# Designed miniproteins, single chains, continued (2), part 54

Each design is a single chain, and the fold is of that chain. pLDDT is the mean over its residues in the fold that is shown.

## One batch from the design tools (miniprotein)

Design m5978
Fold by ESMFold2-Fast:
Parts: sequence; structure tokens; C-alpha cells
Structure m5978 (fold): chain A 72 residues (1-72)
Amino acid sequence: SADDEAKRGALDELAALARAQPDEPEALAAAVRRLAAHHDLPESVTAALVEALLAGDIDAALALIEELRARL
């Protein structure tokens, strides 16, 4: 669906940003919150991504993004 495609695009953008700017946890967390609001991502998903990024665990954040993308 168009909704699923928009969510995949948002997750792909977030993954690219995390890879490009892994040392900017606050900026990454802000990007997650912005994309989640615009694409109606569940709060639990937003919280998990923010937690991983603020912990500096980029690999965990990327794995979570890929799992979410696969479930769409």
C-alpha cells in the first residue's frame, strides 16, 4: 500500500542518516521522532529506536529498522 511504501521510505532514510551521522545521537533521535510523527509509526517503535540511538548502538538501531521494514 502507499502507506507501507511511505513507511519503508522513512525507515530507509533513517537508516541512511544513522550510517552517515552515527556520532550525532540527539539529531538521530530528533529525526526518528519527526519521521514517526509524519508516517504514523507506533510509539513503541519510536521509543525503541530512540533508545538504541541514544545508547550509541547503531547496529541495534539498524537491525530494528530492517526488521520493521521487513514486517511492512
Scores: mean pLDDT 76

Design m5979
Fold by ESMFold2-Fast:
Structure m5979 (fold): chain A 102 residues (1-102)
Amino acid sequence: SPLEESLRQIDEALQLHAETVERLSAAKSHEEIIEVVREHVERLEELLKKTTDPRLAEVLREHIERLRELIENKASVAEILDVLYETGGRLLALRRELEAQL
């Protein structure tokens, strides 16, 4: 169903999020941090192309835009993690809302 597909796509986004947080925590240089964020943006853009739920698409678009800005501004790992934690919370809230509709 469209709802089950939306939940699967949110779970994919949450998995990408968790992997990126772990990779950032292990990073040993600012160059490695920016590389991790660039790879995450590319993976999110591919997920966005497959996304049909407009609420998930909005969260992903806004997150991609914010991450691109952080890359351009050479943001600190703390600023990057703050954005990731905010988006993680939004994805979990959306997942709970959609699961309640099953």
Scores: mean pLDDT 89

Design m5980
Fold by ESMFold2-Fast:
Structure m5980 (fold): chain A 87 residues (1-87)
Amino acid sequence: SAEENRKKAIELLKKALELLEQGEWTVDRGIAIQNLKDAIKLAEEGKYDEAIEKVRNALEFARQAGAPEEVIKLLEDAIKYLEEAKK
């Protein structure tokens, strides 16, 4: 259901945020963290297109920051669940 997809997306985004916040601070990591916090808030508000845009920005900066592959996969999977929540 849309509700289950939304809940799963938010769970994955929060897990990615926890892992990013445990890493060494860099400007790119900080930008990824801020976009991810914004994405979580937007997803909780049901603003899926805006949330997806913020997750895509977080993904770009997380890759540039050298984030672990686990974080990258969590963000990619969260985008898929947000896309399904729109249906």
Scores: mean pLDDT 88

Design m5981
Fold by ESMFold2-Fast:
Structure m5981 (fold): chain A 77 residues (1-77)
Amino acid sequence: SNNLTSITGLEDQKDLKRLDVSNNKLTSIEGFENLKNLQVLDISNNQLTSLPDWISKLKNLHALNVSGNTLTSWPSS
């Protein structure tokens, strides 16, 4: 765990297959739309109130953990 409130600038990490940023204080996530090889994303136990629409564009993502956030809305279709 650490004190991250946001994450940006991962657009150059195109070969990344797994990302675990759980148990932080994230209120937003961005710059992940270019992680085309991402298969597993764990963003659990943060402070997210919504998920960005770009998550639907991650064609290789087969495991997503968003538990323990304060989600009040889902991405608009």
Scores: mean pLDDT 71

Design m5982
Fold by ESMFold2-Fast:
Structure m5982 (fold): chain A 77 residues (1-77)
Amino acid sequence: MKKAETAYNLGLIFERLGMLDFAARAYDIAGKLYEENKDYQKAAEAYSRAHRVYEQMGDTEKAEEWKKKAEEAKSKA
């Protein structure tokens, strides 16, 4: 859990710094680590953050992919 929280917090820091590419990657790592720990609610939250960041970057393909990951994780919560 601490590794997932660290990745999520790094995502928040990168997002505040305007480093959107790094923020999206950090949130993706956090989501995967939360999912491994069966914390599907926090995985969904992390994937939703990655979705929003990819949307802000104009990466429509990745935005759609992470939106689906967030919905799937939420369904398991």
Scores: mean pLDDT 84

Design m5983
Fold by ESMFold2-Fast:
Structure m5983 (fold): chain A 56 residues (1-56)
Amino acid sequence: EVDPEKMEEILKEVKSTPKENRGEKLFELMRKYGILSDEELERIEQARKRVEERKA
């Protein structure tokens, strides 16, 4: 259940964020807008961290 208006705003902010910080910004905005539950945010954060570790 994603509000199209909220998604567009999130995408716009993420797009204006430096590539390095886009994942963090997306996560922050999703939490701010309540799109994801705390449990889902925690799982996504862990997945993001795994990808970041592999890239480093």
Scores: mean pLDDT 70

Design m5984
Fold by ESMFold2-Fast:
Structure m5984 (fold): chain A 68 residues (1-68)
Amino acid sequence: GIEAEIDKAIDAIRKGDYKSALEHLERAIELARDNPQTVEHLKRAKEALEKGDYETAIQHLVEARQAA
């Protein structure tokens, strides 16, 4: 589910596997499409990840998980 993909994205960021993190994050966005609060947090996480702001990306992923 959404939470599992978020957890995998967080783990991937912590391991420095940013490509895997992006794949799990994109999957989480697709699964959360009908949950606007979760989608907003996931999109902010994606923007942070693409900018190389990994700590901010993890923060937004945690917020998305709480909203899911």
Scores: mean pLDDT 87

Design m5985
Fold by ESMFold2-Fast:
Structure m5985 (fold): chain A 114 residues (1-114)
Amino acid sequence: AADLATVDRLIAELRELAKKELDPSTVQRVDEILDRLRAAFRAGDTEAVKQALQELLDIVEKEGGSPEIWSVVAALAQLAGHPELARRALELMLEKYGPITPEHRAALDAAVAA
């Protein structure tokens, strides 16, 4: 399905960003969470998806992920049907890195509207 292809693309993007920006031990943990997230999306397990996304948000908040990392996490949360988590990711990005770009603002507005 198109949604699963988009999820796989966003997971691949997040893996690449994490490898560039985070320390190796954090990258390993992110990879493990992303593997669980992908399996949960494929299974339609909405609670497992939510748990994996919450773990990603905790890591990104603690380790100080870039606006790009925050945006990908927000997009994954939106596709997962968790607009509240998408909104939280973008709010934290705005608090840490504001002002945000027009593209990031549009993503926040889309997450709130869902």
Scores: mean pLDDT 76

Design m5986
Fold by ESMFold2-Fast:
Structure m5986 (fold): chain A 94 residues (1-94)
Amino acid sequence: MEIDELEVLETFALIALTMAKKDLERGDVEGAIEGLEIARKIVERMPLPAEQKARILSLLDEAIKAAREGNYEETLKLIDQAGDELVAAVEAAR
C-alpha cells in the first residue's frame, strides 16, 4: 500500500479514537463504542507489522469491553494506549 494511504488511514483512525473519547466524556457510551468499532475496522485494513497490528486490535477490543462494562477510566486509558501503539506501528511500517 502507498505511504499516503497509510497516513490517511492513520488520521481517520486517530479521529475515530478522539471522537470516542469525547463521546465517553459526555456520557455517550454507544457513540464511544461506535467510534472504537470504526477505528478497529480501519486498523484491521492497515498494512501494519502483524504483531503491532494484533496488539492495537487487542487494545481496541479491550476498550470496547471496558466501555460496555461501565469501566470508563479503563476505557479512556485503553484508547490512549491504542492511539500511541498505532502511531508507533505506522512509524515502524515506513
Scores: mean pLDDT 85

Design m5987
Fold by ESMFold2-Fast:
Structure m5987 (fold): chain A 61 residues (1-61)
Amino acid sequence: MSREEAEKLEREGEEAEKKGDYEKAAELYRKAFEGYKELGDYEKAFEVGEKLAEVERKLRE
């Protein structure tokens, strides 16, 4: 995965989260997280992983 693709997925996840679509946001954040890991950008992967965890927490209650 390219860095541009990972950044696009993160951005789309943020848009989904703003709309309250937490299921879609979680899916997009998971894809972005894997993309950043593939790129070796562990700082960005950690950041996106935190966003994913917050969204998943909202889904589970």
Scores: mean pLDDT 83

Design m5988
Fold by ESMFold2-Fast:
Structure m5988 (fold): chain A 90 residues (1-90)
Amino acid sequence: SKYEELRKLIPDTKAAISFLKGLSDEELQALLDQAVAEGDLELATLVNITGVGKRAGLSDETMVKLYDLSVNDPEKAEELVEELAEKIRE
């Protein structure tokens, strides 16, 4: 399954993001919903950042940095993700 493939990639954040960027918005939402239901906050955060970043036109490198920020400074990462989501909405 895509969930199991993604879990195997997680130690390589760039590979995980590249995999997620190849998915449709519907597939990304399904993975996010599954990760949340399973309590997999690490995977849920990565899927959410990739989905928002893809829609905002961010590079893979920028999405990797956002994910790293979510691990080291969750509050600042949340602020930036909200700003990006707002920019996508206008």
Scores: mean pLDDT 80

Design m5989
Fold by ESMFold2-Fast:
Structure m5989 (fold): chain A 93 residues (1-93)
Amino acid sequence: LDAAIDLLQLGASLLKQGDYASAIPLFTAAIATGNALIKAAALNNLGTAYLNLGQYAAAISAFTQALSLATQLKNAALIASATANLAAATSAL
């Protein structure tokens, strides 16, 4: 739990700093090691990193997976975030 949340938080910090490329492997590790909630949050952040790098297909895939998990978890905030991000990624195509 600690390792996965630490990876998510470090990745989010790099994302805020604009270091999108360095954030990607941290979110990937958080997805591999985290629970469903951490996976959903990490996928949403991974999509944001890909979107900022112009990797729209990868961003759409990540946001779609995040939305699916968020819906299963009934997490309203994450559903709203992933839905808005997916709309942004699809309009950038």
Scores: mean pLDDT 87

Design m5990
Fold by ESMFold2-Fast:
Structure m5990 (fold): chain A 71 residues (1-71)
Amino acid sequence: GNEEAAEYAEKAAAGAAAGNGEVARDQSLKAAELSTNPEAKEYALKAAEAAARGDGEEAMKYGILASQLGS
């Protein structure tokens, strides 16, 4: 459900904050897959893209937004 998507988005943000881009990307993609909210899904995808580029600040920002809106 959306609660599960929010948990993955929170894990993605935590991974980004820890400098673990692989975790941030993987968890963000899971959040996007599980989210039924189009806006939250878009933010989760942006978090995954930022993590893939090594942009931990953007990955954390969008991961938090996905968690807040996709819950």
Scores: mean pLDDT 80

Design m5991
Fold by ESMFold2-Fast:
Structure m5991 (fold): chain A 63 residues (1-63)
Amino acid sequence: MAAGLAEAEARGDAHLPLVKEASKLAEELEEKGVTPEDIGEIVRLKLTEGEEAKKEKVEELKK
């Protein structure tokens, strides 16, 4: 049982905030008429590369 090493494994709390952030972001982008493919990529960038990569992609789509 390895639950005691949870901090490094980012289970529990880390997944909840990420899910909430991803859902909110996807909903906002869908309301703006962004394609499902672009929404998926933006969400992935936010989760993997962070806020800066997400912003760059969103700004490019707004052009």
Scores: mean pLDDT 65

Design m5992
Fold by ESMFold2-Fast:
Structure m5992 (fold): chain A 73 residues (1-73)
Amino acid sequence: MAEEFDRAAYLLAGATFLVMGDYEGAVKYFEKALEIDPDDPVAWEMLAEAYEGLGETDKAREYRAKAEQVRAS
């Protein structure tokens, strides 16, 4: 589906920004991927990594917890 293609493209873009150390860019694209599929534990985990890079440790912990909840369901 086109939405699934867009989600995969946003995840790839976010991961690319994360590797480059552009944590704000990473957050933007992982949030777009989660708008398409909020039940993706990989996207939640990557969003947590991006917030960790921003120094937002409380948000990083919260989003890791969301990833665990999605994996458990």
Scores: mean pLDDT 81

Design m5993
Fold by ESMFold2-Fast:
Structure m5993 (fold): chain A 72 residues (1-72)
Amino acid sequence: HMSKEELDAEVEIALEVMRASIYTKAGDFEKAAEEYERAAELLEKTFPDNPVYRKQAEELRKKAEELREKAK
């Protein structure tokens, strides 16, 4: 189904999203935004032609922007 490299990327993306959620709950909006940005970048790099992952990356980037606004 998925290559080992793609599977490893999915695991890393999941961990980055989890860290972003933890930082958000802790009020560390800059670190949370950085984690969401890393997750979105890895999604875009790993699955450039997958519309589902493209939409997920867009949603993660939007969350990062909202968090950066809160950090201002």
Scores: mean pLDDT 84

Design m5994
Fold by ESMFold2-Fast:
Structure m5994 (fold): chain A 64 residues (1-64)
Amino acid sequence: KKKLALVVAPNREVGEELAKKLIEEKGFDDYLVLTGISSEEARKIAKELEEKYGYEVHIAGDQS
């Protein structure tokens, strides 16, 4: 089962830096950077990725 980091960030540069760190330090297999969305929308996307593609999705950047 592939482990995916779903990164919610204010811009792509910050999101990509965090995503690379998560892959290198935490052993994530893949990442997706999303900008300009709510935490609720990110959770919906995470569930869809888990159901359709079999990812283990971890949301990063959602601190609440």
Scores: mean pLDDT 77

Design m5995
Fold by ESMFold2-Fast:
Structure m5995 (fold): chain A 69 residues (1-69)
Amino acid sequence: MKEQLEEEIDLALAEIYRGLGRVFEKQGKYDEAAELYRKAADIAERSNTPEGRELAEQLRKEAEEVEKK
């Protein structure tokens, strides 16, 4: 199923961008980290799954918290 593969790929990509965001956050690059978290959230939301929507909400919160630093 092409749809199922696309969903799995989108969730994997979101996790990769989330990881990159955490690396930038550890380096004190909060603006770049926030951008990466938002990008990950958009990708997670694109999966159109309940898991992707929950992940997107968490990632958007992480982006907001990082921007406050």
Scores: mean pLDDT 80

Design m5996
Fold by ESMFold2-Fast:
Structure m5996 (fold): chain A 57 residues (1-57)
Amino acid sequence: MEEERKQILRDVAGAIAAIGEQFQGQLEGKPEEGIKKAEEYIKELGSTIVPKPMAPL
């Protein structure tokens, strides 16, 4: 269902935003860019869910 995928994207976006806040002072990086990347990454995974990766580091 597409609704469930949107929920995951929001959760990831929120997590990236929180991490970005800490890095905002240390590095002049923008967490907003990370959100876009995560959205694309999650979309690909959403289509092909991996049951269990070896080492998700």
Scores: mean pLDDT 58

Design m5997
Fold by ESMFold2-Fast:
Structure m5997 (fold): chain A 80 residues (1-80)
Amino acid sequence: SGVEQAVEEARLLAEDEELVRREAEEAGLEPAELLERAARLLLELARKLREAGAPEEVVRAVEEAARRLLERAEELRREA
């Protein structure tokens, strides 16, 4: 499903430094900004899923994926 794909893509962004750098460059963003943007889209998705009555497990998976992206973004912003 599109939700499963979004969660998997977020997992790859959180774990693959080279992927993040390449996608950020292509988007004209800093790496941390790319991750923050992806996290915001996932949190919006989680809100819509909750409103639609999606299973709690699915909503939590999306929110957890967003949290991991935000944690990674904060780490990247602390790099000198």
Scores: mean pLDDT 84

Design m5998
Fold by ESMFold2-Fast:
Structure m5998 (fold): chain A 60 residues (1-60)
Amino acid sequence: DEELIEKVAEAIEKEEGIPKEIAKAIVENALAAGGSFEDIAESLENAGKTKAAEAIREIA
């Protein structure tokens, strides 16, 4: 689970340019609020960040 969170944070950093530590905090906060990796991917896709959303779906 921690390894999966790290991979998702790396994908967000690569596609969005957000520092990995901040991306990881965003992912962890979303999961803590009852969200899933798919919910995070949908949120990014709705924001026009399709490449980041696809990368998350590939990892998860």
Scores: mean pLDDT 78

Design m5999
Fold by ESMFold2-Fast:
Structure m5999 (fold): chain A 66 residues (1-66)
Amino acid sequence: SDEELIEKARKLIEEGNKLFDQGKVDEAIKKYEEAIDLLRKADPNSLEAAVLEVQAATNLVIAKKK
């Protein structure tokens, strides 16, 4: 279900944030990319999925220094 995809993506973002805080940038990037891939499979009209995708994408850009 979309709810399960969103919950899994949220946990991946949290893991990515912890890795980034520890200076494990490459591992954090992988977690953010996994979260985005899951969120892209959710309903495109889901506000929760859209908010989490923006959060993950923003953190990914920061981690990649774009």
Scores: mean pLDDT 83

Design m6000
Fold by ESMFold2-Fast:
Order: structure tokens, then C-alpha cells, then sequence
Structure m6000 (fold): chain A 57 residues (1-57)
């Protein structure tokens, strides 16, 4: 992953977390945040995108 891609994916995870928390789904928010963070740390763009897709955003 490029630094720019990492920043975008982590920002997407933050946005998804805020939306899910507002919808009363903090457990799903935590899961998505952890999955995206782990995938970004491993450099797995596909896994990061798949995690964000599960959030519906």
C-alpha cells in the first residue's frame, strides 16, 4: 500500500465507525476498525476494501 492509500483506508474506517456508532452498532464499528487496521498494517489492499464493504460504506 502507498501512504496515500493507507490514509484513505484508515479515514474510511473512521467514517464507518462514526456512522455505525451513531446507528447504535458499536460492535460492528469495532470489528470494521480492527479489520481495516490489520489489513492496512499487512499491506493487504483487498482485505481493507472488503472490510469497508462490510460496513456498507
Amino acid sequence: LTEEERERLLRGAENAREVLEALGRPDLAKQIEEDVRRAVEEGDLEAAIAALDRAGG
Scores: mean pLDDT 80

Design m6001
Fold by ESMFold2-Fast:
Structure m6001 (fold): chain A 86 residues (1-86)
Amino acid sequence: MEENLLEGLRLLERDLEGLEEELKKAKEEKNLERLKELLEGVEYGLRELDRLESVAPPSLQPRLAELRERLLRLKEEIEEEIEELE
């Protein structure tokens, strides 16, 4: 289970990095449809993070907290961009 938990965490971190890069492109292109897709991706990431937090040992909680902050910042940035374009 511990190896699966760490792998899940690594995948979520990688997905987050991908979302951050795609957001830069979507903002440059003013692509409302892509921004909405990215928002869904962030919301999925937050749900996965909640699942991981429920089973994670105390040693991983700081890393999960950092991911939560990054996902919430990304969500806010995407929502602001969507509001500006709508």
Scores: mean pLDDT 83

Design m6002
Fold by ESMFold2-Fast:
Structure m6002 (fold): chain A 75 residues (1-75)
Amino acid sequence: TLEEEAEKLAAERAALQAQIQALEKRLTELYQQPLSEEVEKEIQKVKAELDALKAQAAEKSKKLVELLKKIYEEK
Protein backbone atom coordinates (compact mmCIF):
# COMPACT_ATOMS: atom_id res chain seq x y z
CA THR A 1 0.00 0.00 0.00
CA LEU A 2 1.00 3.66 -0.25
CA GLU A 3 1.15 3.82 3.56
CA GLU A 4 3.57 0.85 3.65
CA GLU A 5 5.74 2.52 0.99
CA ALA A 6 5.76 5.78 3.01
CA GLU A 7 6.78 3.86 6.17
CA LYS A 8 9.58 2.15 4.23
CA LEU A 9 10.86 5.47 2.84
CA ALA A 10 10.74 7.05 6.32
CA ALA A 11 12.78 4.15 7.72
CA GLU A 12 15.30 4.34 4.84
CA ARG A 13 15.65 8.11 5.35
CA ALA A 14 16.26 7.59 9.11
CA ALA A 15 18.96 4.99 8.32
CA LEU A 16 20.64 7.38 5.86
CA GLN A 17 20.55 10.21 8.44
CA ALA A 18 22.23 7.90 10.99
CA GLN A 19 24.97 7.06 8.45
CA ILE A 20 25.44 10.77 7.68
CA GLN A 21 25.89 11.54 11.40
CA ALA A 22 28.44 8.70 11.76
CA LEU A 23 30.46 9.98 8.77
CA GLU A 24 30.32 13.59 10.05
CA LYS A 25 31.75 12.31 13.36
CA ARG A 26 34.51 10.46 11.46
CA LEU A 27 35.26 13.62 9.44
CA THR A 28 35.64 15.56 12.71
CA GLU A 29 38.01 12.86 14.03
CA LEU A 30 40.07 13.02 10.80
CA TYR A 31 40.51 16.79 11.26
CA GLN A 32 42.07 15.98 14.67
CA GLN A 33 44.76 13.79 13.06
CA PRO A 34 48.22 15.10 12.05
CA LEU A 35 48.17 16.45 8.51
CA SER A 36 49.32 13.78 6.03
CA GLU A 37 48.55 12.65 2.47
CA GLU A 38 46.70 9.61 3.87
CA VAL A 39 44.51 11.76 6.15
CA GLU A 40 43.81 14.22 3.30
CA LYS A 41 42.70 11.37 1.01
CA GLU A 42 40.43 9.95 3.73
CA ILE A 43 38.88 13.41 4.30
CA GLN A 44 38.12 13.70 0.56
CA LYS A 45 36.65 10.16 0.50
CA VAL A 46 34.41 10.81 3.54
CA LYS A 47 33.24 14.13 2.05
CA ALA A 48 32.30 12.35 -1.20
CA GLU A 49 30.40 9.67 0.77
CA LEU A 50 28.58 12.37 2.77
CA ASP A 51 27.54 14.20 -0.42
CA ALA A 52 26.19 10.95 -1.90
CA LEU A 53 24.26 10.01 1.27
CA LYS A 54 22.79 13.52 1.60
CA ALA A 55 21.61 13.31 -2.02
CA GLN A 56 19.99 9.93 -1.33
CA ALA A 57 18.29 11.28 1.82
CA ALA A 58 16.92 14.26 -0.15
CA GLU A 59 15.53 11.93 -2.84
CA LYS A 60 13.84 9.70 -0.20
CA SER A 61 12.33 12.82 1.43
CA LYS A 62 10.96 13.98 -1.96
CA LYS A 63 9.36 10.57 -2.63
CA LEU A 64 7.92 10.47 0.90
CA VAL A 65 6.24 13.88 0.39
CA GLU A 66 4.77 12.70 -2.94
CA LEU A 67 3.40 9.52 -1.33
CA LEU A 68 1.91 11.43 1.63
CA LYS A 69 0.09 13.72 -0.84
CA LYS A 70 -1.39 10.64 -2.57
CA ILE A 71 -2.40 9.07 0.77
CA TYR A 72 -4.22 12.23 1.93
CA GLU A 73 -5.56 12.93 -1.58
CA GLU A 74 -4.67 16.63 -1.24
CA LYS A 75 -4.29 18.72 -4.39
Scores: mean pLDDT 81

Design m6003
Fold by ESMFold2-Fast:
Structure m6003 (fold): chain A 59 residues (1-59)
Amino acid sequence: SEIERLEEELLREIAKLSPESAAEARAGLEELKKTAKSEEELLEGLKTALDNIRDALAE
């Protein structure tokens, strides 16, 4: 599924962060999975998180 693909992609990008930032990003992902009320909301949240992590890595 697209959700599974985005989650895997996000986890790969998180692995490139410092241990401290990676821990925060993983905690944020788990919180998103708990708080999202629909698949659409989860998908949107995953895309936003991935963009934010990629922006951080580009700096």
Scores: mean pLDDT 81

Design m6004
Fold by ESMFold2-Fast:
Structure m6004 (fold): chain A 82 residues (1-82)
Amino acid sequence: MSEEELEREIKRAMAIMSLAVLKIAEKDNPEIVKLLEEAIRAIAEGDYEKAIELLKEVKKATKDPEAKKVLDLAIKLVEEAK
């Protein structure tokens, strides 16, 4: 594994972990949880374009400014993992 490949895998793992934590925080909002689960699956399957689109949808749906910050970080990590 190259250093660049390892860095991309770390960013992918960090994105998935951040979204899994956010899913727990958003437990009382099933619509957001569903979008987060679909985004996590898209990242795991390597469909980064779909993942970014889904994360932008979550960002529009959430009212929590802290959740929006986590989503911005996750979007950046997914974009850098391409």
Scores: mean pLDDT 83

Design m6005
Fold by ESMFold2-Fast:
Formats: structure tokens, C-alpha cells, sequence
Structure m6005 (fold): chain A 100 residues (1-100)
């Protein structure tokens, strides 16, 4: 279990990253940049034991873009996590994608 202080810090970081991701989408930033920011948000949420925060972020991102673009962002995040040897993150991302 994570401490309450660590969870509060993570919630603030997640909120900031979510705002940044939505701004990147609205500005038409490269998908690779959006995917990297999204991966950071998901990893932060998972480390803090806040999987619902990751799910809500995925839902909001999906609501702002078409399914094909959303799938590309998630697949890029999975590829990056795999390249970094983060197998647990890869598995979590796949499950989050299936939950939406």
C-alpha cells in the first residue's frame, strides 16, 4: 500500500498531466508526444494505486478524438512501455484499453 501523502502528490501530478494531454490534443501535437505524456500519466496513476484515475483519463481522451486516433495513441504508449521493459505497465494499458 502507498502512503496518503504519496497518493495526494500523485493526484496533483495526474491532474496536471491530464490537462497537458488535453491541451496537446486540442493543439494538434504529434501523436508520439501525446502518447509519451499519456504513458507518464498512466504510470503515475498505477504507481499510486489509482487505476480509476487512469481509466477516467482514458475516457476523456477517447471523448475528444476518433477511435482510430485513440487506438494509435494507446498502441504507441504500449510500444514505449515495452521498449522500456515495463511489462506490468504494458499489461495494465491493454486492460485499460479493453475497459473502455
Amino acid sequence: SLSEVARRRARREIASLKTDILQLIDSGAPLEQIADAFLTLVETALRAGLPDEALEAMKEIKSKIDKETFDKIVDLAIQRAREEGREETVEALKKLKESI
Scores: mean pLDDT 84

Design m6007
Fold by ESMFold2-Fast:
Structure m6007 (fold): chain A 64 residues (1-64)
Amino acid sequence: MLEYARRRLERAVAEGRITPQQAEALLAHVEAELARRPVSEEEVDRMLNVTVVANEQRDELLAG
């Protein structure tokens, strides 16, 4: 699971969808969750998508 999260976050950073700092924070969060319970790929995708959508909405508000 942690490898899946790392790969997804690295791709999102490479595509400019999230910052490297956001990727580090999300990876740390996934690692902390994995220490106490199983985490699904869908849950990792949801965490990433929330950050991407928040960035896109912020960019729209600043541009408008």
Scores: mean pLDDT 77

Design m6008
Fold by ESMFold2-Fast:
Structure m6008 (fold): chain A 73 residues (1-73)
Amino acid sequence: SLEEELEKRREEFWKEVDEGIRDLQAATWLAIAERALREGKDPSIVQEALKKLEELGDEETVARLRELIAHHH
């Protein structure tokens, strides 16, 4: 049981690290998309950012970007 507890804590540590990296990547793609929308850049840039956010599994940031796209349409 203690061995299983230590294994879980090890998994939780790496999960926290992965979550931090994912959050940073999501914030970066959102910033790229926001700037592209603001500057009237090619819509493909925004669509690429949306796909990257979907791949990251960040549903909240995906929803936020979809709202921004809707307001610019």
Scores: mean pLDDT 81

Design m6009
Fold by ESMFold2-Fast:
Structure m6009 (fold): chain A 64 residues (1-64)
Amino acid sequence: SATELEEARWIVESLLKASEEQRAANLATLTPEQQALLQRMLASTDEEERVALMLEFARLVREQ
């Protein structure tokens, strides 16, 4: 849904837009699976793939 996409985008943006020190700390709390999804998301040039990866990343963070 649009709300879920906005929530997922907020989570990713907050994580990446934090100070360099806070960003490093936040990334260190991620599981290897979550880190792999984030890297794939940043490398993707396909908007539909990025959206799917963002939603999956947010799902894994919530289930943690």
Scores: mean pLDDT 74

Design m6010
Fold by ESMFold2-Fast:
Structure m6010 (fold): chain A 99 residues (1-99)
Amino acid sequence: VSPKAIALAKEIAEAANTNPLLKATVEGGTVIIESDGSEQGIATVAAIGAGLSLSPAITATLEGDTMTITLSADAGTAISDEGAENLVNGVKGTAESGA
C-alpha cells in the first residue's frame, strides 16, 4: 500500500472519529469504522461509506454496525491531493451531522 493511501486512510479515520458514536481504526490502506450499534450510528457510518464508494479507488462494505473501507493499492495516485481533501471533508461533515 502506498504512503499516500495510508495517509488518506488515517485522515478518513480521524474525520470519522470526530463523531462520538463512531470508532475508526486504520490497518494499512483499510479503515474500519465501528458504530455504537444505534440506528443513528449505523446510518452515519452507512452515509460515510456511500460517499466514499463514489470513488472507484475506494470500496466500502457495511456489515451490521461496522463499515470496512478499503483503499486500492493505486489510491494514492488515482486520487488527487485536492480530491483526497474533499473526501476527508465529506467524511467529517457526515460524521458531524450524525452526532
Scores: mean pLDDT 79

Design m6012
Fold by ESMFold2-Fast:
Structure m6012 (fold): chain A 78 residues (1-78)
Amino acid sequence: MEEKRREYVEKFIRDARGVIELLRRLGLPGEAEAIAELEELIEEAEEALEQKLSVEELLKKLLELAGRAQAVLARVLP
C-alpha cells in the first residue's frame, strides 16, 4: 500500500507543479502569492506521505488540498 500512497501524492505534486508553471507563463496579478500558496500545499502533500495514513485518509487529505488549490486559483483569476 505504501507504493500506492506514493503514486497518489506524486500525481498530485506533478499536477500542482504544472499549474504553477502555467501561472508563471500567464503573468497574472497576484501570481507570486498564488504560487507561494500552491507550493505550501505541495509541502503538506509531501508531509502526508510521510505519515502512516490509510489510502482512504490520504485521498481525503489530497482532496482537501485540491479544494484549497482551487480556492487559491479563484482569487488570482479575474
Scores: mean pLDDT 81

Design m6013
Fold by ESMFold2-Fast:
Structure m6013 (fold): chain A 72 residues (1-72)
Amino acid sequence: VKELREQMLRIIGEILRIIGEILDLEFERKEAVKRGDDDEAKRIDAKIEELEKQREKLLEEMRKIDEKIKEL
């Protein structure tokens, strides 16, 4: 039980880190668009997409751990 809680907290921490990175990148994207740097904006969009995929994967892991806790 404690081990599953520790895994859950670790995953939550990773998700929060990724959300923070996405927010920073969204700000950078907005600045790139204001400067007319379309190439930089596209590169940032690709990075955000990769981070969103990582977040989705972590949410799936969290869901599986939550199901295991509920079965205990």
Scores: mean pLDDT 82

